# Designed miniproteins, single chains, continued (3): the designs that were tried, part 54

Each design is a single chain, and the fold is of that chain. pLDDT is the mean over its residues in the fold that is shown.

## One batch from the design tools (miniprotein)

Design m9867
Fold by ESMFold2-Fast:
Structure m9867 (fold): chain A 92 residues (1-92)
Amino acid sequence: MEEEEKRREEEIERRLAEALEPTVPVLRRYRAERGELTERAAALIRRLGAAETWRERAEVLRELARLFEEAGELEAAEGLRRAAELFEELAE
């Protein structure tokens, strides 16, 4: 069971990295700008770290995707939605 959980986490980590690749340049730019959008994104990322279930993590990622979509970062928003789908798969 523990080994199966580790294998699932490793696979999801790789798939998650691929899904989030379009998000990385956006986050780097927003960190430099220190605007309201960056502060809201940082708060959501903190909520993601505090989430105890994969379902809760998926919900936070969908919220972050909506925030980026409203900001016009469509590729990053799609990546975050894909990452949320992966977390929902883990929620069983």
Scores: mean pLDDT 71

Design m9868
Fold by ESMFold2-Fast:
Structure m9868 (fold): chain A 82 residues (1-82)
Amino acid sequence: MVTVTLHIPLVDGSIEEVTLTFASAEELAEQLKALAERLEKEGKVDKRTADAIRSAAEALLSEDVAGAVVIAQIMDKEFREA
């Protein structure tokens, strides 16, 4: 089991801290897609942020667990620097 913590920028200017625990890149991808769908449905993120999360989920499906963590961390860094 591996854990990543993400800092998701919300439309109100706050940041939601999300901790995800997974055993495979597929499991992380499913959790990221579910997260993007939930946040978008609740009106908490704009389309750009939701699309970025979904894009990261698709990208990490071709990776092993270590590569999936790196992709998630790159997305997190981009969100924190926005």
Scores: mean pLDDT 84

Design m9869
Fold by ESMFold2-Fast:
Structure m9869 (fold): chain A 96 residues (1-96)
Amino acid sequence: EAARRALEHLRQAAIYVREGKFDEALEHLREAMRDLGLTDEQIEQVLELFRSLSPEQRLSLIAFIAGLTVDQLLNDEEAVEEAAKRIEEMREKRKK
């Protein structure tokens, strides 16, 4: 599922931010936003914002996009599953 893949990419991006691996974090964030159905224009805007932020602010942005706290995204598998279901439900309603 696209939502599940997006959340896995957001989790990886958060891990890379914590490790100081900015380029790897940026690529996973790009993949996550693509899986969430953002346009190339929207993705570039978010990535430009991400580049301007501190490491702590980058983690907060990733958490905001996921709809979870950083701790939930990294350590709470049940919260991640619930977030994936919410994203898929929202996408399904937009198709109607």
Scores: mean pLDDT 81

Design m9870
Fold by ESMFold2-Fast:
Structure m9870 (fold): chain A 55 residues (1-55)
Amino acid sequence: SPELDARIAELRRQLATLRELLEQYKDDPGTVALLQQHIADVEAELARLEAERAA
């Protein structure tokens, strides 16, 4: 699905940005905790959509 592929691409871009922010703010425990939670949520959504694409 073109829509599914676009969604996966968008989530991959978001994940890359979040990982860059995690490195930038690595010395701020509060920001690190929030970024790690957001990364986990994006990774879970990506895994779900990639499983749908494989089916």
Scores: mean pLDDT 88

Design m9871
Fold by ESMFold2-Fast:
Structure m9871 (fold): chain A 95 residues (1-95)
Amino acid sequence: AKNVDVDKVNSILESIQLLYKNGKIIIKVKKDGKWVEVGTIEASEDEWQELQGRLIDAAANGPEEFKEEVEKLIEEFGLSEEAKKLIFEAIEKTL
């Protein structure tokens, strides 16, 4: 296991919010003290549970691994370049 900076991991999780509603995963980032919706992914409940597990495991390994897993998810679900930029800006401000 890698050494985990718990404070950095917690800060990243406070800067990015994922919600499951009406068969969609809604991605929000904290920008200027407010939550902004940056992307929406159509997903089943099983896919939502799998995604949550992947992000929790990546976060436990560290902020860099979390960023890499988020990048993979952006590519897998075809999120826009604008959404990718806003998500990474939120992660970088937290690191």
Scores: mean pLDDT 72

Design m9872
Fold by ESMFold2-Fast:
Structure m9872 (fold): chain A 85 residues (1-85)
Amino acid sequence: AEEDEDARLFDEAVRLFYNNDLDGLEKLIPGLKRAAERYRKLAEEVEAQDPENSTAIARAVAHRLMAGIAESLIDYIKEKKKEKE
């Protein structure tokens, strides 16, 4: 499932971060970009289907937060790689 794939991706990112493996983290960037794009699309679809449902609104907000986390991780990885080069 997509949620299981994202959980695996974030778990791998945390593992590599604690091991100070910036090269490994950089290799996750394409996966993080795809996750961010999927979460943004899911948020839009949920809001479009049931914009007045509080549960749907909460789900859309959660999806946007996950997209933001993925994008922040990408920015962090890119910044740290530039500092080491």
Scores: mean pLDDT 77

Design m9873
Fold by ESMFold2-Fast:
Structure m9873 (fold): chain A 77 residues (1-77)
Amino acid sequence: MSDEELEESIKLRFEGYDVDKDGVITEEEMEEVYLSLGASEEEARAQAKDFIAKADKDKDGVISYEEFKKFLKEEIS
């Protein structure tokens, strides 16, 4: 996959997770994503919390597109 195809894929995933279209992903939005993938409430909460803890570099409690992109590039490279 080219870097441009990878970035477009990441952008589409970010837009899918950003349910209210405010330009950031919250822990609650990530819980909803994991629940939609078949996780239990406890698993979804734990995974959402872990994701925010790893991706939230400015510690504002939300994930910007740049933080999300960097996190996914670290996971798939």
Scores: mean pLDDT 72

Design m9874
Fold by ESMFold2-Fast:
Structure m9874 (fold): chain A 55 residues (1-55)
Amino acid sequence: LTQEQKQQILEILNDTTVNRADKIQLLLELVPELDIETAINLVNGKTPISVIDEL
């Protein structure tokens, strides 16, 4: 992932006006190669934000 994409992921995850389902959708639209399970885990806080550095 590019640094801009990683920054956008962080902004999506920290946006309190967007519900969980919409956050998952936005993450998958931003990074189509991202696994749905990873997107769900990121939104639900089950995986650390540092995993974005591995993407």
Scores: mean pLDDT 76

Design m9875
Fold by ESMFold2-Fast:
Structure m9875 (fold): chain A 66 residues (1-66)
Amino acid sequence: MKEEVEKLRKLAEGIRAAADRLEALYNQAMKDPSRKELATSLKQAADAARRMADIYREKIEKLEKE
């Protein structure tokens, strides 16, 4: 149980870090008008990664509560 929670926690942290990096890349792309399409894709990827991290956080909470 604890080992699985720790593994999921590290995975969630990694996904969150990836989301933060994608958001930083989105902000950089937004500074260049020629990269608007790339910026949109990066924003969508960042939002998806954040949702995935939240799903893993919820799963961890359920495992820790029981």
Scores: mean pLDDT 80

Design m9876
Fold by ESMFold2-Fast:
Structure m9876 (fold): chain A 94 residues (1-94)
Amino acid sequence: MLSEAEQLREGAILAAAVARVVIRTKSEDPLMLEAAELIDEAIRAAEAGRLDEAIELLRRARELAEASGDPIAPDTVRLIELAIRSVEEAKRAA
């Protein structure tokens, strides 16, 4: 069985991955595409156990998504916020 910290980290990676797929399949906005690249970096950081780096990258991705006028931005922001909370909880559980 996975530890609570491992389950929270995996949940964060999944939420981030869903946000990335939604952006790349539904958006042509340059800010959204840049947010997707930061999400890719955040997923790699989280998988490597670099949780503070993952949180910083996800926060930057959220800021870019919030600045976007794209109709998908509110839903992707919610997924990014879920990923941030899950990484923060994983850090506390470790």
Scores: mean pLDDT 86

Design m9877
Fold by ESMFold2-Fast:
Structure m9877 (fold): chain A 86 residues (1-86)
Amino acid sequence: MESIIERYEKELKELKTKADEALANGDVAGLQEVIREIERLAAKLFILLHIGEVNKLPKEDIDRIKKIYDEAVELGERLRQALAAA
């Protein structure tokens, strides 16, 4: 059975693939859509992290959520910089 954390890890991996394709093709509209999807994922992860800390989730689960959140935020920043240069 797939956990919510595993689902978000998969979602981030799919967004990375979409970002790479959009960057390779110079697809500005595709990049804007991926940025919106990353922002939604980051918001969900931020809420999950807060809930997890309040409910004292295992440290390993908190660390996994933080890692996905940090990677999502970093990817979003890189894509916004790429759009600003276009």
Scores: mean pLDDT 83

Design m9878
Fold by ESMFold2-Fast:
Structure m9878 (fold): chain A 80 residues (1-80)
Amino acid sequence: ALSRAEVDATIAALSDEQRLALGEAMRLLADTVEALRAAGVAPEEIARREAAVLAEFYARVAAGDLEGAVAIVRRFAAEA
């Protein structure tokens, strides 16, 4: 598991453009969760899907693959 310190250090090293892209991805994730809730998906199912997406997202961020991290969230939004 990734430590919070490793995630925080990675984020601190990011450019303003990269931070903006990650912020937009996190907003897209939140909007997708709201759309699933509005569609009547069970809260437990939403939480399970969100946890899986966040795990892959943070793994990609830690690997320095910001494009891959954003793509994971975009794929989740498209499949919602």
Scores: mean pLDDT 79

Design m9879
Fold by ESMFold2-Fast:
Structure m9879 (fold): chain A 70 residues (1-70)
Amino acid sequence: SPVEGAAEGAREGGADPEKWRQGALEGMKQSGNPVTNAGYGAARGVAESGGTPEQWLKAARKAMEAALKE
């Protein structure tokens, strides 16, 4: 699922998984594209946890990859 993909991406990016998981869920609620929402949520969660832009990008890409898996 997009949320699980976001979980994996944030862990690999060194972010707090709870922060970006919350962001991913919020993003999914606000728009109709689950893949884009997962990426946005992961990046937002990392940013809220004080992560760097490199970590945001890494988390977003992994979340989107996982969302595309199913």
Scores: mean pLDDT 65

Design m9880
Fold by ESMFold2-Fast:
Structure m9880 (fold): chain A 98 residues (1-98)
Amino acid sequence: SLLEALQKAIDEKWPIESMLQLMAQHSTNPALKEELLRIIEEAAEKAKNGEDGVKIMEEVAQRLKELADKFKLSPELKQLIQEYMDRAIESLRLKEES
């Protein structure tokens, strides 16, 4: 479920909030679900307060990596999360340089 959700988010270039919400919906672990929703809320608050988008996304990437280790997500899920985050961060960097 999480694997399919992440692959779809990568292929269709989903916004980070949509990707994290989909991961939360497909999570069978309620603690993981709550942590994902918390990441969404904190990222949204930082964006509203005018913090740098690249910095916010790098912080989200680090938190997702820590979460993946804490909840012992599969190597495949960890790789897809990293691929999504790398692509999202690169997209934002290109926007900042434009």
Scores: mean pLDDT 80

Design m9881
Fold by ESMFold2-Fast:
Formats: sequence, C-alpha cells, structure tokens
Structure m9881 (fold): chain A 113 residues (1-113)
Amino acid sequence: SKALEESLKRQADYLHQQGLQLYKQGKYDEAEKLFQKSIELAGEDYGGSLHNLGEVYYAQGKYEKAIEYYEKSIKIYGEEHVGSLENLAKAYEKQGKYEKAKELLEKAREVRA
C-alpha cells in the first residue's frame, strides 16, 4: 500500500539522518550500516544515501567502492552538489586514473560558471 511505502521511506530518512551524524563523528563503519539500511528500506534508489556511502568508502580508503557509489548517485540525481564531481575526481586520482579525474574537474568548473 502507499501508506506502507511512505512509512518505509520515513524510516529510511531517519536512518539516513542518523548515518550523517555518525559520519560527521568519524564513525564510518556505523555510518555505512545505516546508509545501507536506508537504501534497502526506501525500495528505490536514494541518491543522497548513495553519495554519502561514496563519502564513507572514500574516508575508509575504499576508492573503487567510493567511485561506484558516487557514479550511481550522479546517474540518478545528476550533479546533486557541485562538489560531487570533485569528490569523484579525487577518487579517480587515488586509482591513478588521471584523465578521468581531469575531465570531471573540467565539468565541475563548467557547472560553477
């Protein structure tokens, strides 16, 4: 039912907000679990939580996963934040993919213009 779907989305938002607080505290493993549960409960792609999982994975040094989740977020929501392209570029630099990083930084510059 629509009421059940709306209830699950409210619970997903609550978990997302809790995950953000844990991330700000540097509790990356706990933040990861809450963002994952938030996405699962939403029953749909949740761009904000996908981006935040990318941030968590980057902070953990898991650059391949960070790239995966940043790309998923950008695909769903576009350029949700101008910094999202810059974060993706930094993750590609960590993998030695400098050409991809340069293209993303050029795109971010155009969005800021």
Scores: mean pLDDT 82

Design m9882
Fold by ESMFold2-Fast:
Parts: sequence; structure tokens; C-alpha cells
Structure m9882 (fold): chain A 87 residues (1-87)
Amino acid sequence: MEEKEKEERIREIEREALEEAERLREAGTFDRRSKALLTLRGMARAMEVLGRHEHAERLREVARLLEEGRISIEEAAERVREIAEEL
């Protein structure tokens, strides 16, 4: 995979996540949970592009648990921090 293409895809994923968070904020439906879910999904896609499939899967699991209300935003942040520490 071309290095430039890989970097461009990661930047696009990050941009899309930020733009969606901004749309939700402007629509008055923005909340911390929605932003966290968008961020987690964006990070998982970025990890897939980087070839870090195990980390991507773990991030998707955190997003699923947060979406189901099984963990708090604070717990999701802690799990993301643990995944990032392994990188």
C-alpha cells in the first residue's frame, strides 16, 4: 500500500469524524456519548488502515459497549488509553 494513500485515508477518516461531530453540535443533538462513539469508530477505521487489526477490533468492541450503555464514557476513555499505550 502506498504510504501517501495510507496517510490520506487516515486524515479523511479523522476529518469525517470531526465534521459529523460538528453537525450534531449545530443540530442541537450533540452530546458527549455521540462524539465518543464517532471518535471510536474513526479510530478503529484508522487502525485498520495502519494494519493494526487487533487494535481496530478492540476499539470497535469499546464502541459497541458504549453504544449499548454497558460502559460509561469515562470507562471507554480508559480502555482507549490502554489500547494507545500498547502502540
Scores: mean pLDDT 74

Design m9883
Fold by ESMFold2-Fast:
Formats: structure tokens, C-alpha cells, sequence
Structure m9883 (fold): chain A 100 residues (1-100)
């Protein structure tokens, strides 16, 4: 159980690094969500055996935050359009400044 949890935490860290370089990596997003769900499950099993385990409590809380973060990114058809609109607006502002 602990060795599984350590492997999942290491995998989550690698997936977070991938998403920091490429936030649109759909494979990394889906895998991170799966890994976070597995960490929550194992953390709850640890807490069932030892309710005072601060590591398990912390990992459960952190992994819930990761799932919420990934769900915000997965919602991205509207945000991708909005960010592209912001890029177009920024480019138009740069063109106006060039006209000075």
C-alpha cells in the first residue's frame, strides 16, 4: 500500500511537470485525474486504519485539489476560444502601438 502510494505520488508529480510545459496535453490531464482518484482511495484506506495519519489526510486533500484543477482544464472548449480572443486582442493592441 505505501509503495503504491509513493509510486502514484511520483507519477502525479511527473504529470504536473508535463502539464506545466503543455497545458493542452489531454493524455496527461486524464492520467493525472486517474492517479489523483487512486491516491484518494488509498489515503482513505490508510485513514480507516489510522485516523490520525497526517500524511494520508494531506494527500487526500491535495489530490482532491488536483481533480478540481484538471476538471477546470477539461472544460476548455469555451476557454480556448476566449484565450485565443485575448491573444488576438493583444496582437491588435501591439499593431496599434506600432502605428505610433
Amino acid sequence: MREELEKLVAEASELLARLAEDPDDEEARERLKKVAEEIIKLSEELLAKDPNNPEAWHLRLQSRGLIEGVELLDEDDEEARRRRAEEVMARLRAELEEAL
Scores: mean pLDDT 66

Design m9884
Fold by ESMFold2-Fast:
Order: C-alpha cells, then sequence, then structure tokens
Structure m9884 (fold): chain A 72 residues (1-72)
C-alpha cells in the first residue's frame, strides 16, 4: 500500500533522477520500518509539488504522508 502510493507519486515527478531517488528513499525507510521518515519524505515532496504547481503529485504525496503517519 505505502510502496504502491510511493510508486504512483514517483511516476508524477518530472525529473527521472528525482523520481528514482524519492522511490529509493521511501523503499529504504520502509525496509527500516521508519514510517516516520516516510511521512517526512512525503510531506517534503508535497511541499515541492505545490511550489512547482503539480497538484496531482501534491495530492498523492499528502495521501502517502497520511498513510505513513497512520502506520507509525
Amino acid sequence: RILELAREAASLIPSPISSYNFLLAVQNAVQQKRYDLVAELARTQADVAEIQNNPELARLARELARLAEREA
């Protein structure tokens, strides 16, 4: 569920390297059971998406943050 949302959010990141780095960071955080870090990464991505006028990415990133906060 968290990894599915992370893949969806990553697919909307315009930069391929940023997309890859975001997904890798979330995967590593999940592997460490650091859902607090997943929530922080997702909130940061939502803030960046809002600044970049990417409302779909911002929405998915906010959903990912809420799901991670629930798991933590």
Scores: mean pLDDT 83

Design m9885
Fold by ESMFold2-Fast:
Structure m9885 (fold): chain A 95 residues (1-95)
Amino acid sequence: SGPAPDLPSPEQMGEAAAKIAKQAGKEELAEKLARAAKKAASEFGASPEAIAEAVKEAIENDLDEEETIELIKEKQKEVEKALKEEEERERRAAE
């Protein structure tokens, strides 16, 4: 197998958040959500999954930048826990 892929950059995470806002018809929130996503990715390595879930909820609840960052942090912990539990379940099912 080839080398491991590079982790998504904070800028790419910001672009993903902006795209979600635009798809929801909330283009005016795109810059704020992009900034929150970039900061979360740079400060604690937030995954694309955590950012996507948090950004969708932030749009629905009209959260500010700081609230969105805190929500991304919570979603990141939940995503990591769910992935570990799913891997353990698959390993047990294989036995």
Scores: mean pLDDT 76

Design m9886
Fold by ESMFold2-Fast:
Structure m9886 (fold): chain A 92 residues (1-92)
Amino acid sequence: MEKLKKELKELEEELKKDPNNVTVLTEASMLYAQLGEIEKAEELVKKIEELVGKDHPAVLLSKSAVYAAQGDEKKAKELEEKMKKVMLQRSS
């Protein structure tokens, strides 16, 4: 619990410093989704999509976390598999 709170606080401070940091936006979106703050998580996903495009691994990962938090395990799994395929293509 304390580790999660500390991590979220650090991410919030980093977003104040650099609001367009895709890595921090992705991590913050996933933590908000895990905490049940779905609307805030979705807001951050939207911002990531605007910065890097909807098929970027960061978008796929953060959307997967949001769907998982909403109980849509099938869609969450679909996005995880899509992310793995995109990452594999980028590593070549």
Scores: mean pLDDT 79

Design m9887
Fold by ESMFold2-Fast:
Order: sequence, then C-alpha cells, then structure tokens
Structure m9887 (fold): chain A 75 residues (1-75)
Amino acid sequence: MDLEETGRRLGEAAVAALRTGSVETAKRVMQIAADIGPEATRITRDKVLADKASAELAKEVAAYGDELEAQALAA
C-alpha cells in the first residue's frame, strides 16, 4: 500500500465532495482514511485544508480528521 498515493486520492475525493456542498460525503471519505490509518488520515486532511474554495467547510472536515487520528493513536 502506498499511503501517499492513497491519501492523495482520498483527499481529492473529499475536496470534490466539499466543492459540491457535500460535507457528509467528505466526512465519510475522512472516515475511510481513518480506517486505513493515522498517516492516510493526515495526508487526506492536509489535502482538504489546501482547498481554498471551501475554506470554512474544509476546516470542519479537517477537525473531524484530527479527532479520528487522535482516536486511532490512542487505541
């Protein structure tokens, strides 16, 4: 598994969802990243935060990713 490639693809999917107004879909993509691991979650979150067109929604999804990463590291 290439975590960088996987995170990039998940991040692109989350950004596409946010640009269509689908915060719930973006959060679902973030959950998929979390199921893979904290590294994939971090890469996906960073990609979402880089999307300036949906900055407010991107922050909400990124915060969700941070919570999932913290939960995974605690487990």
Scores: mean pLDDT 75

Design m9888
Fold by ESMFold2-Fast:
Structure m9888 (fold): chain A 59 residues (1-59)
Amino acid sequence: MTASQYVGLAIEALRRGDVAGASAGAAAGLKLAGHQPRFGTTREGASAAIGAALRGGAG
């Protein structure tokens, strides 16, 4: 999978209210983009990680 595919899965999980799935997807996306995940299992952490993965800026 690509980083963008994991970010898409994380966004879908957040939309469904699955914070744990969103956090896991965002962490996997960040790792593939070369960034280290620095967030827990909170909704705020998941949203921050998704934002960071998107701003890390691959198309």
Scores: mean pLDDT 65

Design m9889
Fold by ESMFold2-Fast:
Structure m9889 (fold): chain A 76 residues (1-76)
Amino acid sequence: MDEELQRQLKAGGIMMLEIGKGIKEGKSFEEVVKIGQEAARKGGLELTPEEAREITKRSKEMGAEETIKRAQEVLS
């Protein structure tokens, strides 16, 4: 498997995990968007503000627990 693709998948998983935790902790939507962007950037993924907002919105629709569960599956 391409190591670059694997790094991107791991970065996405970490981002989703941090977003899910932020939602569960009751952080504001804007704070969670920022957390998601920062987590993605640390993993080598550059998200636009619009992309980060869309991911955060979908994660909130799924709920924090489902978001965390899916993130853990990606990271496994």
Scores: mean pLDDT 80

Design m9890
Fold by ESMFold2-Fast:
Structure m9890 (fold): chain A 86 residues (1-86)
Amino acid sequence: AIEVFREALEALRDVLENNVDNPTALTAAVLRLIGAIIDLELAGLPEELVKELRELVTKLTKALINKDTETAREYLKKLEELLEKY
């Protein structure tokens, strides 16, 4: 379950590094992350973890909508660090 979410984070990281100016690629990567969170919730992961992941992805998405790629990278880093605790 967590592995799918990690793969989604890696995909978003790649887009932010190589295709940050491509809104279609950014949108696809964000939708993949949202789908992965739903999968984690359905897999029965702790409510507090799912809530924190959802909040960080929401903040990341808002930063991307505002074209604030620096803030988006900060939230991506926080998501990666949160998963390293597992």
Scores: mean pLDDT 79

Design m9891
Fold by ESMFold2-Fast:
Structure m9891 (fold): chain A 92 residues (1-92)
Amino acid sequence: EEQEKKELEEKIKRYRIEIDVLEAFHTIARLTGSLGALRNIQKRLEELKAEIDSLPDTPEKEELKSRVDGLIAQTQADIAALEAERKRKEAE
């Protein structure tokens, strides 16, 4: 019982830290216009979503899932915007 709780708490802590790091990397990638970086962030976020979905149903799981889903949506929008800008520049 205590061991299972500690393992879950450590996983949640690691996921929170990783999401925080990905949010920071997303900000940098967005500011620098790096499509490659944004695509790598999206891939890791999708992997994290699958990992979080395997956790027991807790309020913390819902929090993490909400954060990841939001960041995925933001990253997809930023990729689409940068791809549109690149196509516009290629048309010049």
Scores: mean pLDDT 83

Design m9892
Fold by ESMFold2-Fast:
Structure m9892 (fold): chain A 61 residues (1-61)
Amino acid sequence: SETDRTVALLEGLLRHEILVHGMSEEEALAVLDEMLRKLEAEGIAFSEEQRRRLRELIREL
């Protein structure tokens, strides 16, 4: 789905920013919250499971 593709792109972006550019967990969570807000304003609907998965990814890196 479009949402699943968007989640995969966000996972790749967050992984890159944290591992390559040294973005902190706090900064990455703030970026995720802003990205989710913008994408939802454009009509993309994220489930609670998808949001949890993205937050868990940040904490595990």
Scores: mean pLDDT 83

Design m9893
Fold by ESMFold2-Fast:
Structure m9893 (fold): chain A 63 residues (1-63)
Amino acid sequence: SEATERAEGLGALGVILASQGDAEAGLATGRKGRDLGEAAGDEDGRHSGQAGYEAALAVAKSL
């Protein structure tokens, strides 16, 4: 679904931003992806968004 694709993209972008040292932008972007996936009610979208957020959070915590 379009929402799943957006959640995946935001999750990936969140990881990239956090890995570049921008933990705040990475977390905010990953969280947005998670929220979009959850709001879509699509299990794949919810899972992708949650995974992206958790990945961004893990990178941010490594700083």
Scores: mean pLDDT 76

Design m9894
Fold by ESMFold2-Fast:
Structure m9894 (fold): chain A 88 residues (1-88)
Amino acid sequence: SMERKRELEELRKLLEEYGFTASDEELEEMLERFKEELEKAEKEIEPLYEAGELNEEEYEWAKEVIEAGKRSLAEMLRKQHELAQQRL
């Protein structure tokens, strides 16, 4: 679909920005995998926080990443990269 093509193009552009390129097929596989992981993460973050496995800061970061992922996968990857850089 047109929406799917836009998601792939946004993801490709983000990866190129980080010095990486991928084929359309590789990008589609990446999108499908991460959509499944996003749904799983959304279901798991609250129980992990309640169990004390995530502290308040980690829980807030996880929520931000998931909300970005609901908007687009490219935005989620960008948010993940930003958070990883802050921990270095």
Scores: mean pLDDT 75

Design m9895
Fold by ESMFold2-Fast:
Structure m9895 (fold): chain A 100 residues (1-100)
Amino acid sequence: SESKIAEILIELSKLVEEFIEKSQVLSNEERIKALEEVKKRVIELMKQSPLPEEKIRAFEEELNKLLEEAKKNPEQIDALADKFLGVVNEMATEISEIRL
């Protein structure tokens, strides 16, 4: 499972980096769609981790709230994307702590 945790952390890092690079050339609406794709991939990775289901659900709810706010107020996408990536970093930290 330690090898699997390392794979998950590497994939999370790649997803964050790819989003940051793509976001430089995307419209607000395209950035929201990109975050929806990131959310889907992040949650699938979380389900493969030893994180409790309750924690995965809490993080998914937090990501969903940020996405719904972004859809309602696309002009706030810069701040909402930063918060979204912050949640993904919290998930990565929680998984990293399980290794110890």
Scores: mean pLDDT 86

Design m9896
Fold by ESMFold2-Fast:
Structure m9896 (fold): chain A 71 residues (1-71)
Amino acid sequence: SGMEKKEKEKEEFKKQLEALKKGMEDVRKRRAARLAQTDKAAADAYEAQMNKLIEEQIAIAEKIRARREAG
């Protein structure tokens, strides 16, 4: 059977969130690696801050999607 529109949209959204998260994590890791060459503590602090921001962005995206499904 074909995919239902709702199932396809949910799968599409998950792929978009995974791609967004991976992109942000890849940038974070690359920048942290450069910082770690001079100051590991600064690199660790940067990763902690960026992880928090990534989690917040994903939560916002999920909340927007939930509202769209409800409307």
Scores: mean pLDDT 78

Design m9897
Fold by ESMFold2-Fast:
Structure m9897 (fold): chain A 95 residues (1-95)
Amino acid sequence: MVEEAKKTLEEIKKIIKELKKLAEEAKKKGNYDLAEWLEKQIKKFEKKLKELEEKLKKAIEEGDEKKLKETLFEAEILEGLVRIVLGLAKLELSK
């Protein structure tokens, strides 16, 4: 679980980095509405990622298996959400 949670959070970080590149590409193409929307989503994702990193650290320090499971589940949900936003951004930029 700890290794899985760490891998999921690392994957989320990689997707957020990709979203930042797509926001800059949107600006370069003159799609400022898409860029602003992506920047707002990125800020929300970075905040949630930081909260999950803090929860994971606390769960490890306390040896709380239930808190570990809850943190992994929340991390998997966040990974799904960032992937959806990535797909939508790529689709919009392909127009």
Scores: mean pLDDT 87

Design m9898
Fold by ESMFold2-Fast:
Structure m9898 (fold): chain A 76 residues (1-76)
Amino acid sequence: MSREQIMEEVDRFFEAVKLALEAADEVEKKYGKKISSRTLARAIGAAMRALDAGLTPEQAYEVAKKEIEKEIKKEE
C-alpha cells in the first residue's frame, strides 16, 4: 500500500469514529438511554463501511444513527 492509501484509510476511520460518536450522542439524548460500547462499535463499523462504499459523511452519519436506533429498539 502507498502512504497516501494508508492515510486515506486512517482518515476514513477517524471520520467514522467521529460520526458514530455524534450519532450516539444524538440518539442518547432522544431516547434518554446510554449506548453500550458494543452498539457504538457496530455504529463505527457501519459508518466505516458506508464511507468505504463512497457515501458522504452525512449518509454515513445516518447509517450509524439507524444502526444505533435498531439496537435500542431490539431492547424494547
Scores: mean pLDDT 80

Design m9899
Fold by ESMFold2-Fast:
Structure m9899 (fold): chain A 90 residues (1-90)
Amino acid sequence: SARVEGVEALAEHVARQHPEIREAARLAAEGARDPERLDENARRVLEAMRKSSPEAARALAGVLVGAAYAVDRERGLRLAREAQEILEEL
C-alpha cells in the first residue's frame, strides 16, 4: 500500500540522515507490514529513541508512529503517546 511504501521510504531517508539509528528505523518500518513484528520491535525502537539525540529521536518517532498507523489506529495512537512521552523528556 502507499502508506507502507511511504513508511519504508521515510525509514531509509532517516537512516541516511542518522546512520546511528539505521537499525531502529528498519525495525520500525518492518512493523508497517506485520502487526506482530510491530509489537515485538516497538520496545527496541522506543529504547533507541531514549538513547538518541533529540533530532534523531524525533525522526525515529515519525517512522514508528507512521508504521503503527499503517497497521491500525489503536496501535498508532498508543505508540504516538509513548513516543511523545520520550520526546518530552529529551
Scores: mean pLDDT 88

Design m9900
Fold by ESMFold2-Fast:
Structure m9900 (fold): chain A 87 residues (1-87)
Amino acid sequence: MAEERAEELGREGEEFARKHGSAVGATGGAIRAVGGYVHAELSGSEEGAKKGEEGAKRATEAIKEGNGVEAAGYGARGAALAEAGAE
């Protein structure tokens, strides 16, 4: 299910951020969210695009707050939900 995939990718993003530094994880999460958003837009999925955009916004906000681990999680979840919406 899309929700379970998003949860799994979110956990992986947070673990990566903890291992490799929260700034690196946050950047990876943001890149994934943008990729999912672009994929959803190219596929014509309005719902997928919206979820990807929301994930990117939450990741950006968490970066501003200095929480790179949380940012990585939001970015990865947003990307997974955008891709699921595009299918």
Scores: mean pLDDT 66

Design m9901
Fold by ESMFold2-Fast:
Structure m9901 (fold): chain A 74 residues (1-74)
Amino acid sequence: MLEKEITAALGRMYVGLGNILKSRGDNEGAAEEYRKAGRLFEEAGDKEGLRLAAERLEELGDTESAEEFRKIAE
């Protein structure tokens, strides 16, 4: 239980890093960090986090990764 909570928290940290990179105009760096976040949310079983990562990736045009994470979150 606690390990899953820590893994989800790490996922949220990577979303935060992706948001910072996006705000600086680094869309490729942002997409990489959102993909890392999605993988961590998958490991944690965090469906809300998976949907968040998918939404951020779709906004950046990474529709393939977004579709994969949404499917896992179902």
Scores: mean pLDDT 86

